Designed miniproteins, single chains, continued (5). Designs and how they scored, part 110

Each design is a single chain, and the fold is of that chain. pLDDT is the mean over its residues in the fold that is shown.

## One batch from the design tools (miniprotein)

Design m19824
Fold by ESMFold2-Fast:
Structure m19824 (fold): chain A 70 residues (1-70)
Amino acid sequence: LAEEVAKRATELAGGETATAGDVTEAMRELGLPEEQVRAAGKKASELAKKNGGFLSKEQAEEAAKAGLAA
């Protein structure tokens, strides 16, 4: 599931890198609970700050995993 979120987020961003917003949008499109979406968004924003505002597919997957664990 986290891999599917990461794939969808990078597709929304044009296929290279994603933003925290792309991760949260992908999770909402997949029908995940808002609590999990918020947790993923928080992790994604944290990771994006370290990388000039962008997430690799692997970082998007890490953010999605954090959200799914919430």
Scores: mean pLDDT 79

Design m19825
Fold by ESMFold2-Fast:
Structure m19825 (fold): chain A 81 residues (1-81)
Amino acid sequence: MVLGEKKGLKIKVEGVPRTPADAAFMEALKQLIGELLGGEISPEGEVEGYADPQQIERIRQALELLRSVAEKLEIKIEEVE
């Protein structure tokens, strides 16, 4: 249907891990975000995906939850255009 046009969503995971545990957590976040978006993780830590607007909203809500945890470890999860 014309109303079900796919929207792009690009997420970047940024941070400077201070410990091996923080580094592992950052890599786990990249993998999880990649799975949520159905996209490939770039060497720069960017993940890009395309979905319908309802699916994008669900992904954004999941990312908001992950962002609240990541902030405590000085890891940023940013939506980029």
Scores: mean pLDDT 73

Design m19826
Fold by ESMFold2-Fast:
Order: structure tokens, then sequence, then C-alpha cells
Structure m19826 (fold): chain A 58 residues (1-58)
């Protein structure tokens, strides 16, 4: 579920783990704007930059 991915982001040991969970959330729940905005708010600036770069490579 989207909440499951948000918990993975919250409990991530490092930025790479957070980005991976956020990317899976974006792939499985692309229309859940609230969950995606919450995911962005849970990431560090460095993780958010990685996440946006990963999305741009689609």
Amino acid sequence: TAEGYLEMIRNAKDDDEAVKAAYLLAQEFPDDAAALERARSLMSPAALKQFEAALAQV
C-alpha cells in the first residue's frame, strides 16, 4: 500500500533506501498526489534530488 512505502521512507537507513521506496511508491501509486507529496517531505534535499533524477530517466 502507499502507506507501506511511506513507512519504508520514514525508516530508511540512508538516502538510497528512501529514494528506492519513494520510486516504488511513484510507480505503484502515480495518481496518489497526497502520498507523493508526503514522500517528498520525508526525504532530505539530497534524496529528493536523486528521486527527481530517477523519475526524469523514464
Scores: mean pLDDT 80

Design m19827
Fold by ESMFold2-Fast:
Formats: sequence, structure tokens, C-alpha cells
Structure m19827 (fold): chain A 64 residues (1-64)
Amino acid sequence: ASPAVVAAAAVRLLLERGHSRAEALALVNAALEKDPAPSVREMAEAVGISPRALSREVARMLAA
């Protein structure tokens, strides 16, 4: 998946887990500053989400 789709999926899951929009964006942007093209696993670890959950959300976004 593209880095943009991975980032968007991570933001969506953080919002579903009770983070504010500002918090979700800050966490994802901090991860992207360290690595502009993170894998699903790397992004999931950086923002505190399970890699399995993020992988499923990426698949959902690509199917929509």
C-alpha cells in the first residue's frame, strides 16, 4: 500500500480508539518524519496499534 493509505488508515484507527484528531495527526506525522515510507508494521508500532488491525484497515480502505 502507498504511504498515504497507511497513514490515513492509522489516523482512522486512532480516532476509533478514542484519540482526538489532533493527537492522531501528531502521532502519525511524528512517525512519517522518522520514515516517510513506513511499512504497515512500522507505522503500527510507531502509533501503538496492532499490525493486524492496521493491515485490515488498509485492506478496507483499498476495497472502498
Scores: mean pLDDT 82

Design m19828
Fold by ESMFold2-Fast:
Structure m19828 (fold): chain A 72 residues (1-72)
Amino acid sequence: EKEKELDELFDRLVALVQRLAATPPSKEAERTRLHAEIVRVTRKILEVAGTDSLEGIGELAKRIQDRLAAAA
């Protein structure tokens, strides 16, 4: 189920972004690892969504923003 997979990926992305925001600049290795994981999860979201249009990417970005706002 595509939507369930997307929801799980969005939740994972939100958790990673929150962890990165809470990680001080002095923890360079941890920040680098979190950045790499964020990029990996974002790529998976694009692949699962099957979107290559600017409009589709904008819709995904909005869903991610809404998830981040809800988690705050």
Scores: mean pLDDT 77

Design m19829
Fold by ESMFold2-Fast:
Structure m19829 (fold): chain A 84 residues (1-84)
Amino acid sequence: MEEIVRELQELLARLEELAAAEEDPKTRALIQATIDHLRGLLNQAVEQKNIELLQQLVRDTRALLETVRETARRLAAEIELEPA
């Protein structure tokens, strides 16, 4: 359980870094609200000792992080086309 909690906390920290780097205040607020919601679910799962919920939260958070990274990669590729 401690390893799963640590992994989820690390994923949430990565989302927090992405939120801090986000220039659009509306998008930043949405990412932050999502992080706060996921932290609430993490605390609930730990109190209930619900390993299945913790595993699901890790999967959902990883999927969200990958979606955000993919969007960033796509935007970077569009910017690279201007000087090239």
Scores: mean pLDDT 74

Design m19830
Fold by ESMFold2-Fast:
Structure m19830 (fold): chain A 80 residues (1-80)
Amino acid sequence: SLKEKAIKAGEEAAKALAEYSPNAAKGVLEVAKEVAEKGSEEAKKKAVEGAKLVAEGVKNKDDDKAREGALLLNEALELV
């Protein structure tokens, strides 16, 4: 389901962030879970894409990609 995809993507992003910023890791996971539970289908899609970009950006040290992902997660949260 889209809910499960959003949670899993959030967990992957949190795992990637955990070594660098435990607070950011917790924040990303909390946003992904809230959007997964309360968000519209469009909000959930944005959360999946945003979390994936955060995970990829952090793993590859691509600051622009990580920033794009964070913005999408914030947009998804605003739609809740």
Scores: mean pLDDT 86

Design m19831
Fold by ESMFold2-Fast:
Structure m19831 (fold): chain A 95 residues (1-95)
Amino acid sequence: SVEELIEEVRKRAKYLLENSTDPLIKKAAKLALELAELLEKSDLPEEKKIRYAREALEALRLIEAHPDDVIKVIAAVLNLIGLILDLKLEEEKRK
């Protein structure tokens, strides 16, 4: 379900925020938490919310698998920023 995917994003992001000392990983975690909050409040169709949550999980999993790979961590941060911006633009189109 969408709620289960959003909660998984939140759990993984909180874990990284609490357990990482890397400021970029902490930034990625904070961005993922922001995306989870936006998805929870969003009126977008469930299938679109699922896609955003899955892409956020892919970004977090990339960091978990390769925490010392600066390029992969930066890519995950940029992907999360892109997801937040895209979500906000999609909501604006529905007005």
Scores: mean pLDDT 88

Design m19832
Fold by ESMFold2-Fast:
Structure m19832 (fold): chain A 89 residues (1-89)
Amino acid sequence: MENSVQTGVKYGKTDAQKSDVPDLVKAAVSSARVGTGHSLELAAGLVGVLVGLGEYDAAEKVVEEVKKVSSPRSAEFVEDALRLAKEID
């Protein structure tokens, strides 16, 4: 989890574009909905990218949508990823 979030935040600050935000939100929610270890790590990394871009509202929206469409465990994982990403940023 930590490595994926750290990598995501760095990518958000250096390589990602604000035009990517709608696709990043959609991909993060979709990945979290699948609920596998690899898909949750991807969702965590994508939340990191949104935070690295400074798009905190979009990152928070991912957590809200995941809470509606995914398991409580997946929602907690993504919420923890958002908290960690904000601490790294």
Scores: mean pLDDT 81

Design m19833
Fold by ESMFold2-Fast:
Structure m19833 (fold): chain A 104 residues (1-104)
Amino acid sequence: SLEEATELLERAIELLDKALKIAKKVATPSAKPLILQAEIELGVAKISLGVSKLFGNEPELLRIAARKIIEAARYLQKAVPDNKEVQELTKKAIELAEKALELV
């Protein structure tokens, strides 16, 4: 269960890394602060997940990682609302993070 949650969060992070790369290429200058916030939240998610794994998939750090994944995804959705690929990747990442929260 905690191992499955960790695997779901790793997949969500991979989807958000792809979404972030696309957003950085297509975003207007006015969206740059939203992209920066997404990058910061994704960074916190990666650190929280990494530390959780060191401590046997520690549940509270998995919950933090999941919440930060959802926050990062929401910022990317706001930054590039017209980009269908970013919208799909971020939606899938949120679904994976929400499923992980049910397992923690």
Scores: mean pLDDT 92

Design m19834
Fold by ESMFold2-Fast:
Structure m19834 (fold): chain A 81 residues (1-81)
Amino acid sequence: KPLPVPAGAPAPGSRRLHDLTEEELREVAKRLYDAAKENGVPLDEILAAIRNHLRERYTPEQADEAVERLRKALEEIEKES
């Protein structure tokens, strides 16, 4: 009995952002891009929020690396849109 709920994709239970494949990362980025556009939030704001959440679990270096990977995926989605 699936219920549609707003599902961000911060980190899947089985994988962390830095462990995602490029395809999985692109799916996460697409969801974030769509949410940002729907709510009128700049992508930089979403990336900053993700970085802050990652810094609670990872070192700043690891968080920044994960955010950079996500940023590149978001840029590719923006170019495709």
Scores: mean pLDDT 68

Design m19835
Fold by ESMFold2-Fast:
Structure m19835 (fold): chain A 57 residues (1-57)
Amino acid sequence: MEVARAKRDTKAVGKEVVTIKEGTEVEVLSRKDGMAVVRLKDGTVVLVGEDDLELLS
């Protein structure tokens, strides 16, 4: 499982636009063209800018 942490408060787009708070850890499902598809702790899947995330091992 690949985990990333938000470097800053960032806007993520799913069915709605949501804010991911700085320090939030997310599961990375895929990465492509500077974007990451991530799953939030509540199970919500959203698209976020890759540069707003720090990958964790």
Scores: mean pLDDT 81

Design m19836
Fold by ESMFold2-Fast:
Structure m19836 (fold): chain A 73 residues (1-73)
Amino acid sequence: MEAEQHRKEAEKALKEGDPVAAAEHYVRSAEIYKKRGDLEQAAEDYRRAAEIFKQMGNEPAAEYFKKKAEELL
């Protein structure tokens, strides 16, 4: 699955009320962008995942992915 496809699945998961699946898809998208050297897109998707985890009350996961985004720059 391409990074763009994971972004679409994340958006679908948010519409269906599944924030866990949405965060997972954003993380997978970020990993694909990072592997391809698109660090700006990877950082954006890690930040999106971090915000979802924060809204879920999972502060350790939110901080972890926020730091991953910052390390890419």
Scores: mean pLDDT 85

Design m19837
Fold by ESMFold2-Fast:
Structure m19837 (fold): chain A 65 residues (1-65)
Amino acid sequence: SLGEKLREFLKNSGLTYEDFVELVGKETLERAAKAVGKEIKSIEDLMKLSPEEQEKFAELLQKGV
């Protein structure tokens, strides 16, 4: 799934949260976080998302929202 691929990427890439924000874009990240009803401030916050929330979040990032 997209959520599983995102989680694996984050775990294996060693990206900092700042690097991830630069890669994705702050606006896109904030919109995706708002859509899943979570405040995301760190990689750890991303890892705490449920599988369903991670899937939706990853789909929104792929769609550029």
Scores: mean pLDDT 78

Design m19838
Fold by ESMFold2-Fast:
Structure m19838 (fold): chain A 65 residues (1-65)
Amino acid sequence: SDGEKAMEAARRAGEAGGGAGAVTAGWEVQKNGYGGPESAREVREGGLRAGDERGAELGAQLAKK
């Protein structure tokens, strides 16, 4: 599905760009309506976790604010 493709693309972009890239990718998935908020959160968190611990912490802080 479009949502699954968007999530996979966002995860890969996050991994390549690190934590900041993962956050941006997750927001893009949500903005375009793919999979909805839960899917965007999963992509963002997964990508951040794959990037590094600093990226994961930054993403968590940004998501809470």
Scores: mean pLDDT 57

Design m19839
Fold by ESMFold2-Fast:
Structure m19839 (fold): chain A 74 residues (1-74)
Amino acid sequence: MSREEQVKRAEEKILELLEKKGKLVGSLGLIAADLGVSRSTASAAIRRLEEKGKIVVERRVEDGVTVLTITLAP
């Protein structure tokens, strides 16, 4: 599978999980593990969805770790 196909599949899975759960909360590594992809693939998928206006991402640093809160855009 190409990197582009892997990123696209990660985007689709993020949207599916958000529709089912309402939000995703965790470190990039935790979210990547939940998606079954590498951290770089998860990061690329999140960025592309944010750029498309499909999601809203809140980034916070807690105890030196960046925690993401991802929700569907209204």
Scores: mean pLDDT 82

Design m19840
Fold by ESMFold2-Fast:
Structure m19840 (fold): chain A 97 residues (1-97)
Amino acid sequence: MKKEEEEKKKKEREELGKKLKALADEHEDDEAVRLVLAELMIEYAKENIEEARKNGTDEETIKEIEEDIKKVKEELEKIFENDEELKKKAEEIKKKL
């Protein structure tokens, strides 16, 4: 079970990485692409927290990581709140992934 999950996650990461690189190459100066990459890295970090918790990582360490993720997420939300066009562009990029 766990090895099948690891293989699936590895393939998903490789495919996502290829798609993100293609988008970055097409839109190398695009701020929306950079923000989408940041959001996806946050989601990946959340999955890593669940694995760390299952592996017996100390709850204090988990809490510190969750606090850091929350701060980055709040910063991204503020950026999107200030720029509706940027938010719409980021959503269109995410739909194409």
Scores: mean pLDDT 71

Design m19841
Fold by ESMFold2-Fast:
Structure m19841 (fold): chain A 68 residues (1-68)
Amino acid sequence: GKREEVERAIENFEKVKEEYSDNEEIVKLTEEAIKKLRELLEQEKYDEALELSRKYDRKLAGLITRTL
């Protein structure tokens, strides 16, 4: 369900944070995403959380490309 999709998105951001732990910009962005997604998950705002996760995914992809 949508709850599990949001939980998966949070898990994926936590993995990216771990993989890029030495990159302050990526760590800060992933921590912001995780915090906001957890807040929306607790409020059961799954559609809003999934839309927000897509926006953070695009920002994160841009940062990763820029650091390589």
Scores: mean pLDDT 84

Design m19842
Fold by ESMFold2-Fast:
Structure m19842 (fold): chain A 80 residues (1-80)
Amino acid sequence: APITTLQEMTDKALKLLKEGKSVEEVKAELEKSKQLVLDEVGEQLKNASPEVQANALALTGAMLDDMIDEAVEKAVKEYE
């Protein structure tokens, strides 16, 4: 399932850091999770109006970007 919560993203980032991944690699993995969420939202809204689809994808994308940044910062602080 796609990761959708700040805590899940933080836990995944921390796990990847403990596995020896770089911060850049951790961000790339979280961005893959973001794309899976956006794909799922798009499929869920396939019968909605184009305006509703565009607005939902834009809002979800912005929310996930903020969550990824916060999750990586928290994971780095907890790891070091």
Scores: mean pLDDT 80

Design m19843
Fold by ESMFold2-Fast:
Structure m19843 (fold): chain A 80 residues (1-80)
Amino acid sequence: MKIFGLTDTGTAQKVKQELEKQGYEVIGIGEESVTDLDKIEDDFKDADLIIVTKSASQEKIDKLKELGKKYGVPVLVVDK
């Protein structure tokens, strides 16, 4: 399973390491506050799952959900 993650500042590497230990392929991980969504559209197309922390703005979460509908990729919003 290919995962793309957008997480809180300082958690990206920890989340990546945990997912990779579980046998998931992390194709990209970034901080939700600084990641340009227009630059990750190709990574989005390759992903089986997108994860985003609830700390992200509602506008960014809504944009991610719309990209998920466009490419048929589920977007999971997590508290941490």
Scores: mean pLDDT 75

Design m19844
Fold by ESMFold2-Fast:
Structure m19844 (fold): chain A 79 residues (1-79)
Amino acid sequence: MREEIVKALEEGLERVRKAKTPEEAYQAVRDTIRRIAEIAGASKEQADRLADKYVEERFKGKSVEEIVAELERMLERAK
């Protein structure tokens, strides 16, 4: 589980870094949190709700650079 979460965060971080727009970065974060929730045993519907709530609470109004920094912190804590 932890190794799968670390991999999901690493893949999500690379996707956010390659994002050309804030919308692409937000979508990359949503997909990453959804993947982590599914790894943790959530249903697709539960994972979608958790990802939307997480993005709203934690990434609302943040720049791409701030999103990258937050995912880097999450990755460091997951290791």
Scores: mean pLDDT 79

Design m19845
Fold by ESMFold2-Fast:
Structure m19845 (fold): chain A 55 residues (1-55)
Amino acid sequence: HMLTDEEGVQYKKEFAKKFKDPQQIEEFTWKLDELRAQGKLTKEEVDKLKKEIES
C-alpha cells in the first residue's frame, strides 16, 4: 500500500529536519496524523517519526 502520500511524508521530514522550521514541522506532524487516521501508519510509527523530527 505504498502511495505518493508516503513519499510526501518522507520529503517533508527531510526538509523540516534540515531547516528546523516550526511551520514545516507542524505541517509534517499534521500529515502524519492524517496518515494514521487513514490506517496507513500506526500510532507508534507516528510517535517515532514525530520524535525523530523534533529531536
Scores: mean pLDDT 69

Design m19846
Fold by ESMFold2-Fast:
Structure m19846 (fold): chain A 93 residues (1-93)
Amino acid sequence: MRLLRVTVDVRNAKLSPEEIAQRVKALLEEAGLRVLEMKVTKLSDDEYRIEVVAELPEGMDPREAVYRLAQGLIAFAEENGMEVDLSVEVREA
């Protein structure tokens, strides 16, 4: 089984950490991933770190999943006047 560890750093946040976390979860699930764990850390009033562990289905290309997630996050950030940085690690379970 393959796991995706995703870290999303949000700056100039215009939405609550809960709303941002729900959008990240929705984007991962739309990409075909199953979210297992999600941790939200408030760094300041407008800076958050969202850490996700998601299960990558057998036969899915991790690069395709990451690309779809990145596109969705960039669009979401631009629509809301926010900045996001994405880091992804693929590991075997």
Scores: mean pLDDT 82

Design m19847
Fold by ESMFold2-Fast:
Structure m19847 (fold): chain A 94 residues (1-94)
Amino acid sequence: SLLLALEAAYERALKVEGGPVEKVVEFLRDWLKAKEEEERLAVAREILERLPEVRSPEELRELLEPYVHQGLLQLLEDPELAELVFEYLRSFLE
């Protein structure tokens, strides 16, 4: 149920009061390597700044690799799930 976990994380992120950065932190909360709030916000900001340059599932995985645990990285090996994660992150910028 990795798909259900992604959908649940996205729904939680949409309920966060704040901007794109705070929504990315909530979306990635269970997978972020960073434990401190300020570090998590800095990581989310970096991801959002670089997200428009991502052109493939492989590039998304490369972008997220330094910041997230292996569980999410394994999920991103599926191109359909990588596309879903990309669309969720992109939606926070809109």
Scores: mean pLDDT 86

Design m19848
Fold by ESMFold2-Fast:
Structure m19848 (fold): chain A 89 residues (1-89)
Amino acid sequence: SEFEEEIIEAVRKLLESYLNYLNVSDEQRKALIDAAEELVREYLEGKITLEEFRQRLVDKAVELGLPYLEAQYLARLIAETIEDLLHHH
């Protein structure tokens, strides 16, 4: 849907902006963005809860080498962005 693609695009842009301030490889960046996009789709399709979305995104970011606190902050920021877009569309 157009709305689903709008949310995915917002999440992608947020991740690209945030990861530009972190010294991550192109491979790590691509892997995290791809994983986040898939998790956003699963959440919007009702396959996972927002809490499961946050937890899985944190786990993936840590697996890819992000510090735990940065992963927590990023996952929270993305979840808040998704909720904001859902309430203001």
Scores: mean pLDDT 83

Design m19849
Fold by ESMFold2-Fast:
Structure m19849 (fold): chain A 79 residues (1-79)
Amino acid sequence: SLEEVRKLVEAFLEHLDRLIEALRSLGAPEDFIAKLQAIRDRMRREVEALLAAGDVDGALEVVRRAAREIEAVLNELKA
């Protein structure tokens, strides 16, 4: 359970880093890149603390929130 959530979080963060790099390479505005980086950095800090405490459910809530925030930023880029 805890190890599987850690692997899921690591994969999510790696994919987010690749997305940020791709968007920067495609000329996305720096303000949007900064928003995605802020979401990534906040998620990393919160998840690390929760997993260290054994709070799997809390870690999953942070991931769900981060995913929603990323979707909102990407929807703004498409508009």
Scores: mean pLDDT 84

Design m19850
Fold by ESMFold2-Fast:
Structure m19850 (fold): chain A 85 residues (1-85)
Amino acid sequence: SSSLKQQADELVEQALKAEAQGDYEKAAELYTEAAILYMEAGDSTSFTGAALRAIALGEEAGNEELNKKVTDKISEAVKKIEEQQ
């Protein structure tokens, strides 16, 4: 829905601010939340962009546990939506 897309866009703005401040862990978490909302909204292009950015920033932060949670959440959201369609 348009509301989900607006929420995702706002999370991307927050992620960009966190990234500008060098908080890559927070940015990765915010991009992950945005990616899931974009996927639920049916915006596959914005989902892909946000998901790839979340993974890249999680890896750059060097937090293996966070990076695993990011990739697991994105993967499970994709599988669940594909199985329901």
Scores: mean pLDDT 83

Design m19851
Fold by ESMFold2-Fast:
Structure m19851 (fold): chain A 70 residues (1-70)
Amino acid sequence: SLEAVNAAPLSVRAAYAAKRLMEDLGYSREEAIEAVVAAFTAAGRPVSKKAVEEAMKTIEERVAEYEALA
């Protein structure tokens, strides 16, 4: 459905925002995910914690895959 397609990019954007909080501001993984979920909800673009966690795993797996090929 269109909702499922739109939900995936939003969770990916949330996952990147969480990684930025971890890398730039020293947030823990859990703190970063919770902060991003709260911020997106406040902005009227709610994402679930589970969707953000799954998107982060997908990003990390993709990076590891390319690093293994290098």
Scores: mean pLDDT 75

Design m19852
Fold by ESMFold2-Fast:
Order: structure tokens, then sequence, then C-alpha cells
Structure m19852 (fold): chain A 92 residues (1-92)
């Protein structure tokens, strides 16, 4: 139950952050802000890595206790990325 709830929460947060990244990259490109585009692309790469790590946990049937620990770490990372994206958005 906790594993399934954390996995669902992580997927929902990743989807939300990816949408904001796409919107902010489009805005930065429209403004000709190449430095902000690079920053957002790097944050997007970090999100993709977290999504891949979550997928690997499920694919290889990692024991639930270890998977829960990794999902909690991934959630903290996604929250940090969301805050950074919001900060960049406010400067655009």
Amino acid sequence: SEYEELYKELQEKIEKVEKKLEENIAKALEQGDKETVRELVLLGAEVALLEMRAFILKKYKVPEDEAIKELKKALEKVDAIEKEVKKIEEEL
C-alpha cells in the first residue's frame, strides 16, 4: 500500500513538473533567453533520471522496504526541482 501510494504520488509530481518545464522552456525560447533554456533542460534531465530510477525499482521487483526508501528520496528531489522551476518561472 505505502509503496503503491508513493509511486503514484511520484508519477503525478513528475508529470506536473514536466508540464511546467515544457511551458517555461517555450517561454524562455520566445524571449531569446538561452541561459534559462539551458538551466531548464538540465532540470528536465534530472526529472527524467528520477522517472527512470522509479521505473527500474518496479521493473526489477526491488524489495518493498528498499523501494520505499528510494521513492521517498526521489520525492524529495522532485520537490526541490519543482521549487527551482518555480523560482525560474518568477524571473521570466
Scores: mean pLDDT 87

Design m19853
Fold by ESMFold2-Fast:
Structure m19853 (fold): chain A 71 residues (1-71)
Amino acid sequence: MEEALERAREIGERIVKAVPEAKPSVDKALQALEDGDWATAATYLSNAAMKAPEIADEAIQEAVEVARLAS
């Protein structure tokens, strides 16, 4: 859904701003969402969130929501 992709992009941008090294994981998560692979997107987004402890809880919750939308 467009809403989930937009929210994932926003969280991804926040993660990359805090930890630029997380960009490859965020890019893979967004590509997976565009391909309709929500489970893979949630996995990569969670991995990226673990690199940004300041926003990890919020980013992890967003990744869980993305995975639920895939169900």
Scores: mean pLDDT 71

Design m19854
Fold by ESMFold2-Fast:
Structure m19854 (fold): chain A 60 residues (1-60)
Amino acid sequence: MEERRSRLLDEEGRLNGAGAAAASLLNTVFGVSVAEIARMVGLSPREMTRMLREAGLRVR
């Protein structure tokens, strides 16, 4: 469980920002929920929401 974050995020700025942008695209273009996107990348919905808030991005 903890390894999911260390392996996927590892405090990588590109993953944080790019992940938020990709989440927005997946949600708005492909109709994937934010929670499902978080699961796809191995993050908790909490972390995904935090990334979006910090990046100033939104999802549908």
Scores: mean pLDDT 60

Design m19855
Fold by ESMFold2-Fast:
Structure m19855 (fold): chain A 73 residues (1-73)
Amino acid sequence: PLPPGTELTILVARDPETGRWVATAYLDGEVVERVEAPTADDALRALEERLGPLDLTEVYSSPEARLLRGVVR
């Protein structure tokens, strides 16, 4: 498990081939977790199920992608 206060970069993007959303969490440029779900919100929920509770701040949002900062609680 990641220590509380760890800052993650989270990219949630729609895969055009499958129509599914992929949420990828990065720590210092390295992938620490990756999940797929039918919606962006479901993918973020699945990430929290894997990593533990996160404080999420949205940096960028578009219909095809979201960029967030996550802090482990």
Scores: mean pLDDT 85

Design m19856
Fold by ESMFold2-Fast:
Structure m19856 (fold): chain A 68 residues (1-68)
Amino acid sequence: GATAALGQMAGVSGREVAARARGARNPAELGRALGTSAQGVSSVADTLGMSAGALVRAVQRGAEAGRG
Protein backbone atom coordinates (compact mmCIF):
# COMPACT_ATOMS: atom_id res chain seq x y z
CA GLY A 1 0.00 0.00 0.00
CA ALA A 2 0.84 3.69 0.15
CA THR A 3 2.83 3.60 3.43
CA ALA A 4 4.87 0.58 2.27
CA ALA A 5 5.76 2.25 -1.07
CA LEU A 6 6.82 5.47 0.69
CA GLY A 7 8.77 3.40 3.24
CA GLN A 8 10.71 1.67 0.46
CA MET A 9 11.51 5.06 -1.11
CA ALA A 10 12.59 6.62 2.22
CA GLY A 11 14.32 3.51 3.66
CA VAL A 12 11.94 3.24 6.64
CA SER A 13 9.08 0.95 7.71
CA GLY A 14 5.43 1.64 6.80
CA ARG A 15 4.78 2.23 10.51
CA GLU A 16 7.52 4.88 10.58
CA VAL A 17 6.01 6.52 7.47
CA ALA A 18 2.62 6.69 9.24
CA ALA A 19 4.25 8.16 12.37
CA ARG A 20 6.15 10.84 10.39
CA ALA A 21 3.09 11.60 8.22
CA ARG A 22 0.91 12.46 11.26
CA GLY A 23 1.88 16.16 11.07
CA ALA A 24 2.32 16.38 7.28
CA ARG A 25 -0.59 18.05 5.43
CA ASN A 26 0.81 18.29 1.89
CA PRO A 27 3.38 16.51 -0.35
CA ALA A 28 6.18 18.95 0.54
CA GLU A 29 5.74 18.42 4.30
CA LEU A 30 5.48 14.64 3.86
CA GLY A 31 8.58 14.64 1.65
CA ARG A 32 10.54 16.63 4.24
CA ALA A 33 9.39 14.33 7.07
CA LEU A 34 10.65 11.30 5.08
CA GLY A 35 13.98 12.91 4.09
CA THR A 36 12.95 13.46 0.45
CA SER A 37 10.97 16.08 -1.51
CA ALA A 38 7.48 16.86 -2.81
CA GLN A 39 8.69 15.45 -6.15
CA GLY A 40 9.72 12.19 -4.46
CA VAL A 41 6.24 11.86 -2.93
CA SER A 42 4.64 12.69 -6.32
CA SER A 43 6.74 9.97 -8.03
CA VAL A 44 5.50 7.34 -5.55
CA ALA A 45 1.89 8.58 -5.97
CA ASP A 46 2.22 8.27 -9.78
CA THR A 47 3.52 4.68 -9.40
CA LEU A 48 0.42 3.88 -7.28
CA GLY A 49 -1.94 5.56 -9.81
CA MET A 50 -2.99 8.40 -7.49
CA SER A 51 -2.38 12.12 -6.98
CA ALA A 52 0.21 13.28 -4.46
CA GLY A 53 -2.59 14.80 -2.36
CA ALA A 54 -4.48 11.48 -2.36
CA LEU A 55 -1.29 9.70 -1.20
CA VAL A 56 -0.85 12.19 1.67
CA ARG A 57 -4.49 11.59 2.73
CA ALA A 58 -4.02 7.80 2.54
CA VAL A 59 -0.95 7.81 4.85
CA GLN A 60 -2.69 10.26 7.24
CA ARG A 61 -5.58 7.76 7.56
CA GLY A 62 -2.99 5.12 8.44
CA ALA A 63 -1.44 7.47 11.02
CA GLU A 64 -4.86 8.19 12.61
CA ALA A 65 -5.67 4.46 12.78
CA GLY A 66 -2.31 3.84 14.50
CA ARG A 67 -2.98 6.65 17.01
CA GLY A 68 -6.10 4.86 18.37
Scores: mean pLDDT 76

Design m19857
Fold by ESMFold2-Fast:
Structure m19857 (fold): chain A 64 residues (1-64)
Amino acid sequence: MDEIIRRVLRYIDRSDLPPDDTFNDTLNYIMRRGDYLGLTRDTMGRIIGRLYDHYTNRINRLRE
């Protein structure tokens, strides 16, 4: 889980897309990756929650 989150956060940080597009792109990536890795819904939900926290922090930084 942590390795996947680390890679995804790195992807978000390097994205040239707007935050909303980056978040949606990231969700799509996690959904596809989760299916491939056989992740449970609970585990996937936790990953999404962590991504949402990171995304919210990024938006707040861009506003200030």
Scores: mean pLDDT 61

Design m19858
Fold by ESMFold2-Fast:
Structure m19858 (fold): chain A 58 residues (1-58)
Amino acid sequence: PEFKARIIKDLPEYPEFKKGDVVTLKYDVENDTVTLIKGDKEVTLDHITAIKIVELLP
């Protein structure tokens, strides 16, 4: 399943993902990981880390 999400905190390790960016969020239930996609850029984070830095959009 894919969701739209907004980044609510800067990611120092991934400077291409900025606070306020709208990204595609893919959740991997089996591994409990979240992949954030912005154009050709993607980052995979643990679910617990991801919920601290993104908000889901309708």
Scores: mean pLDDT 79

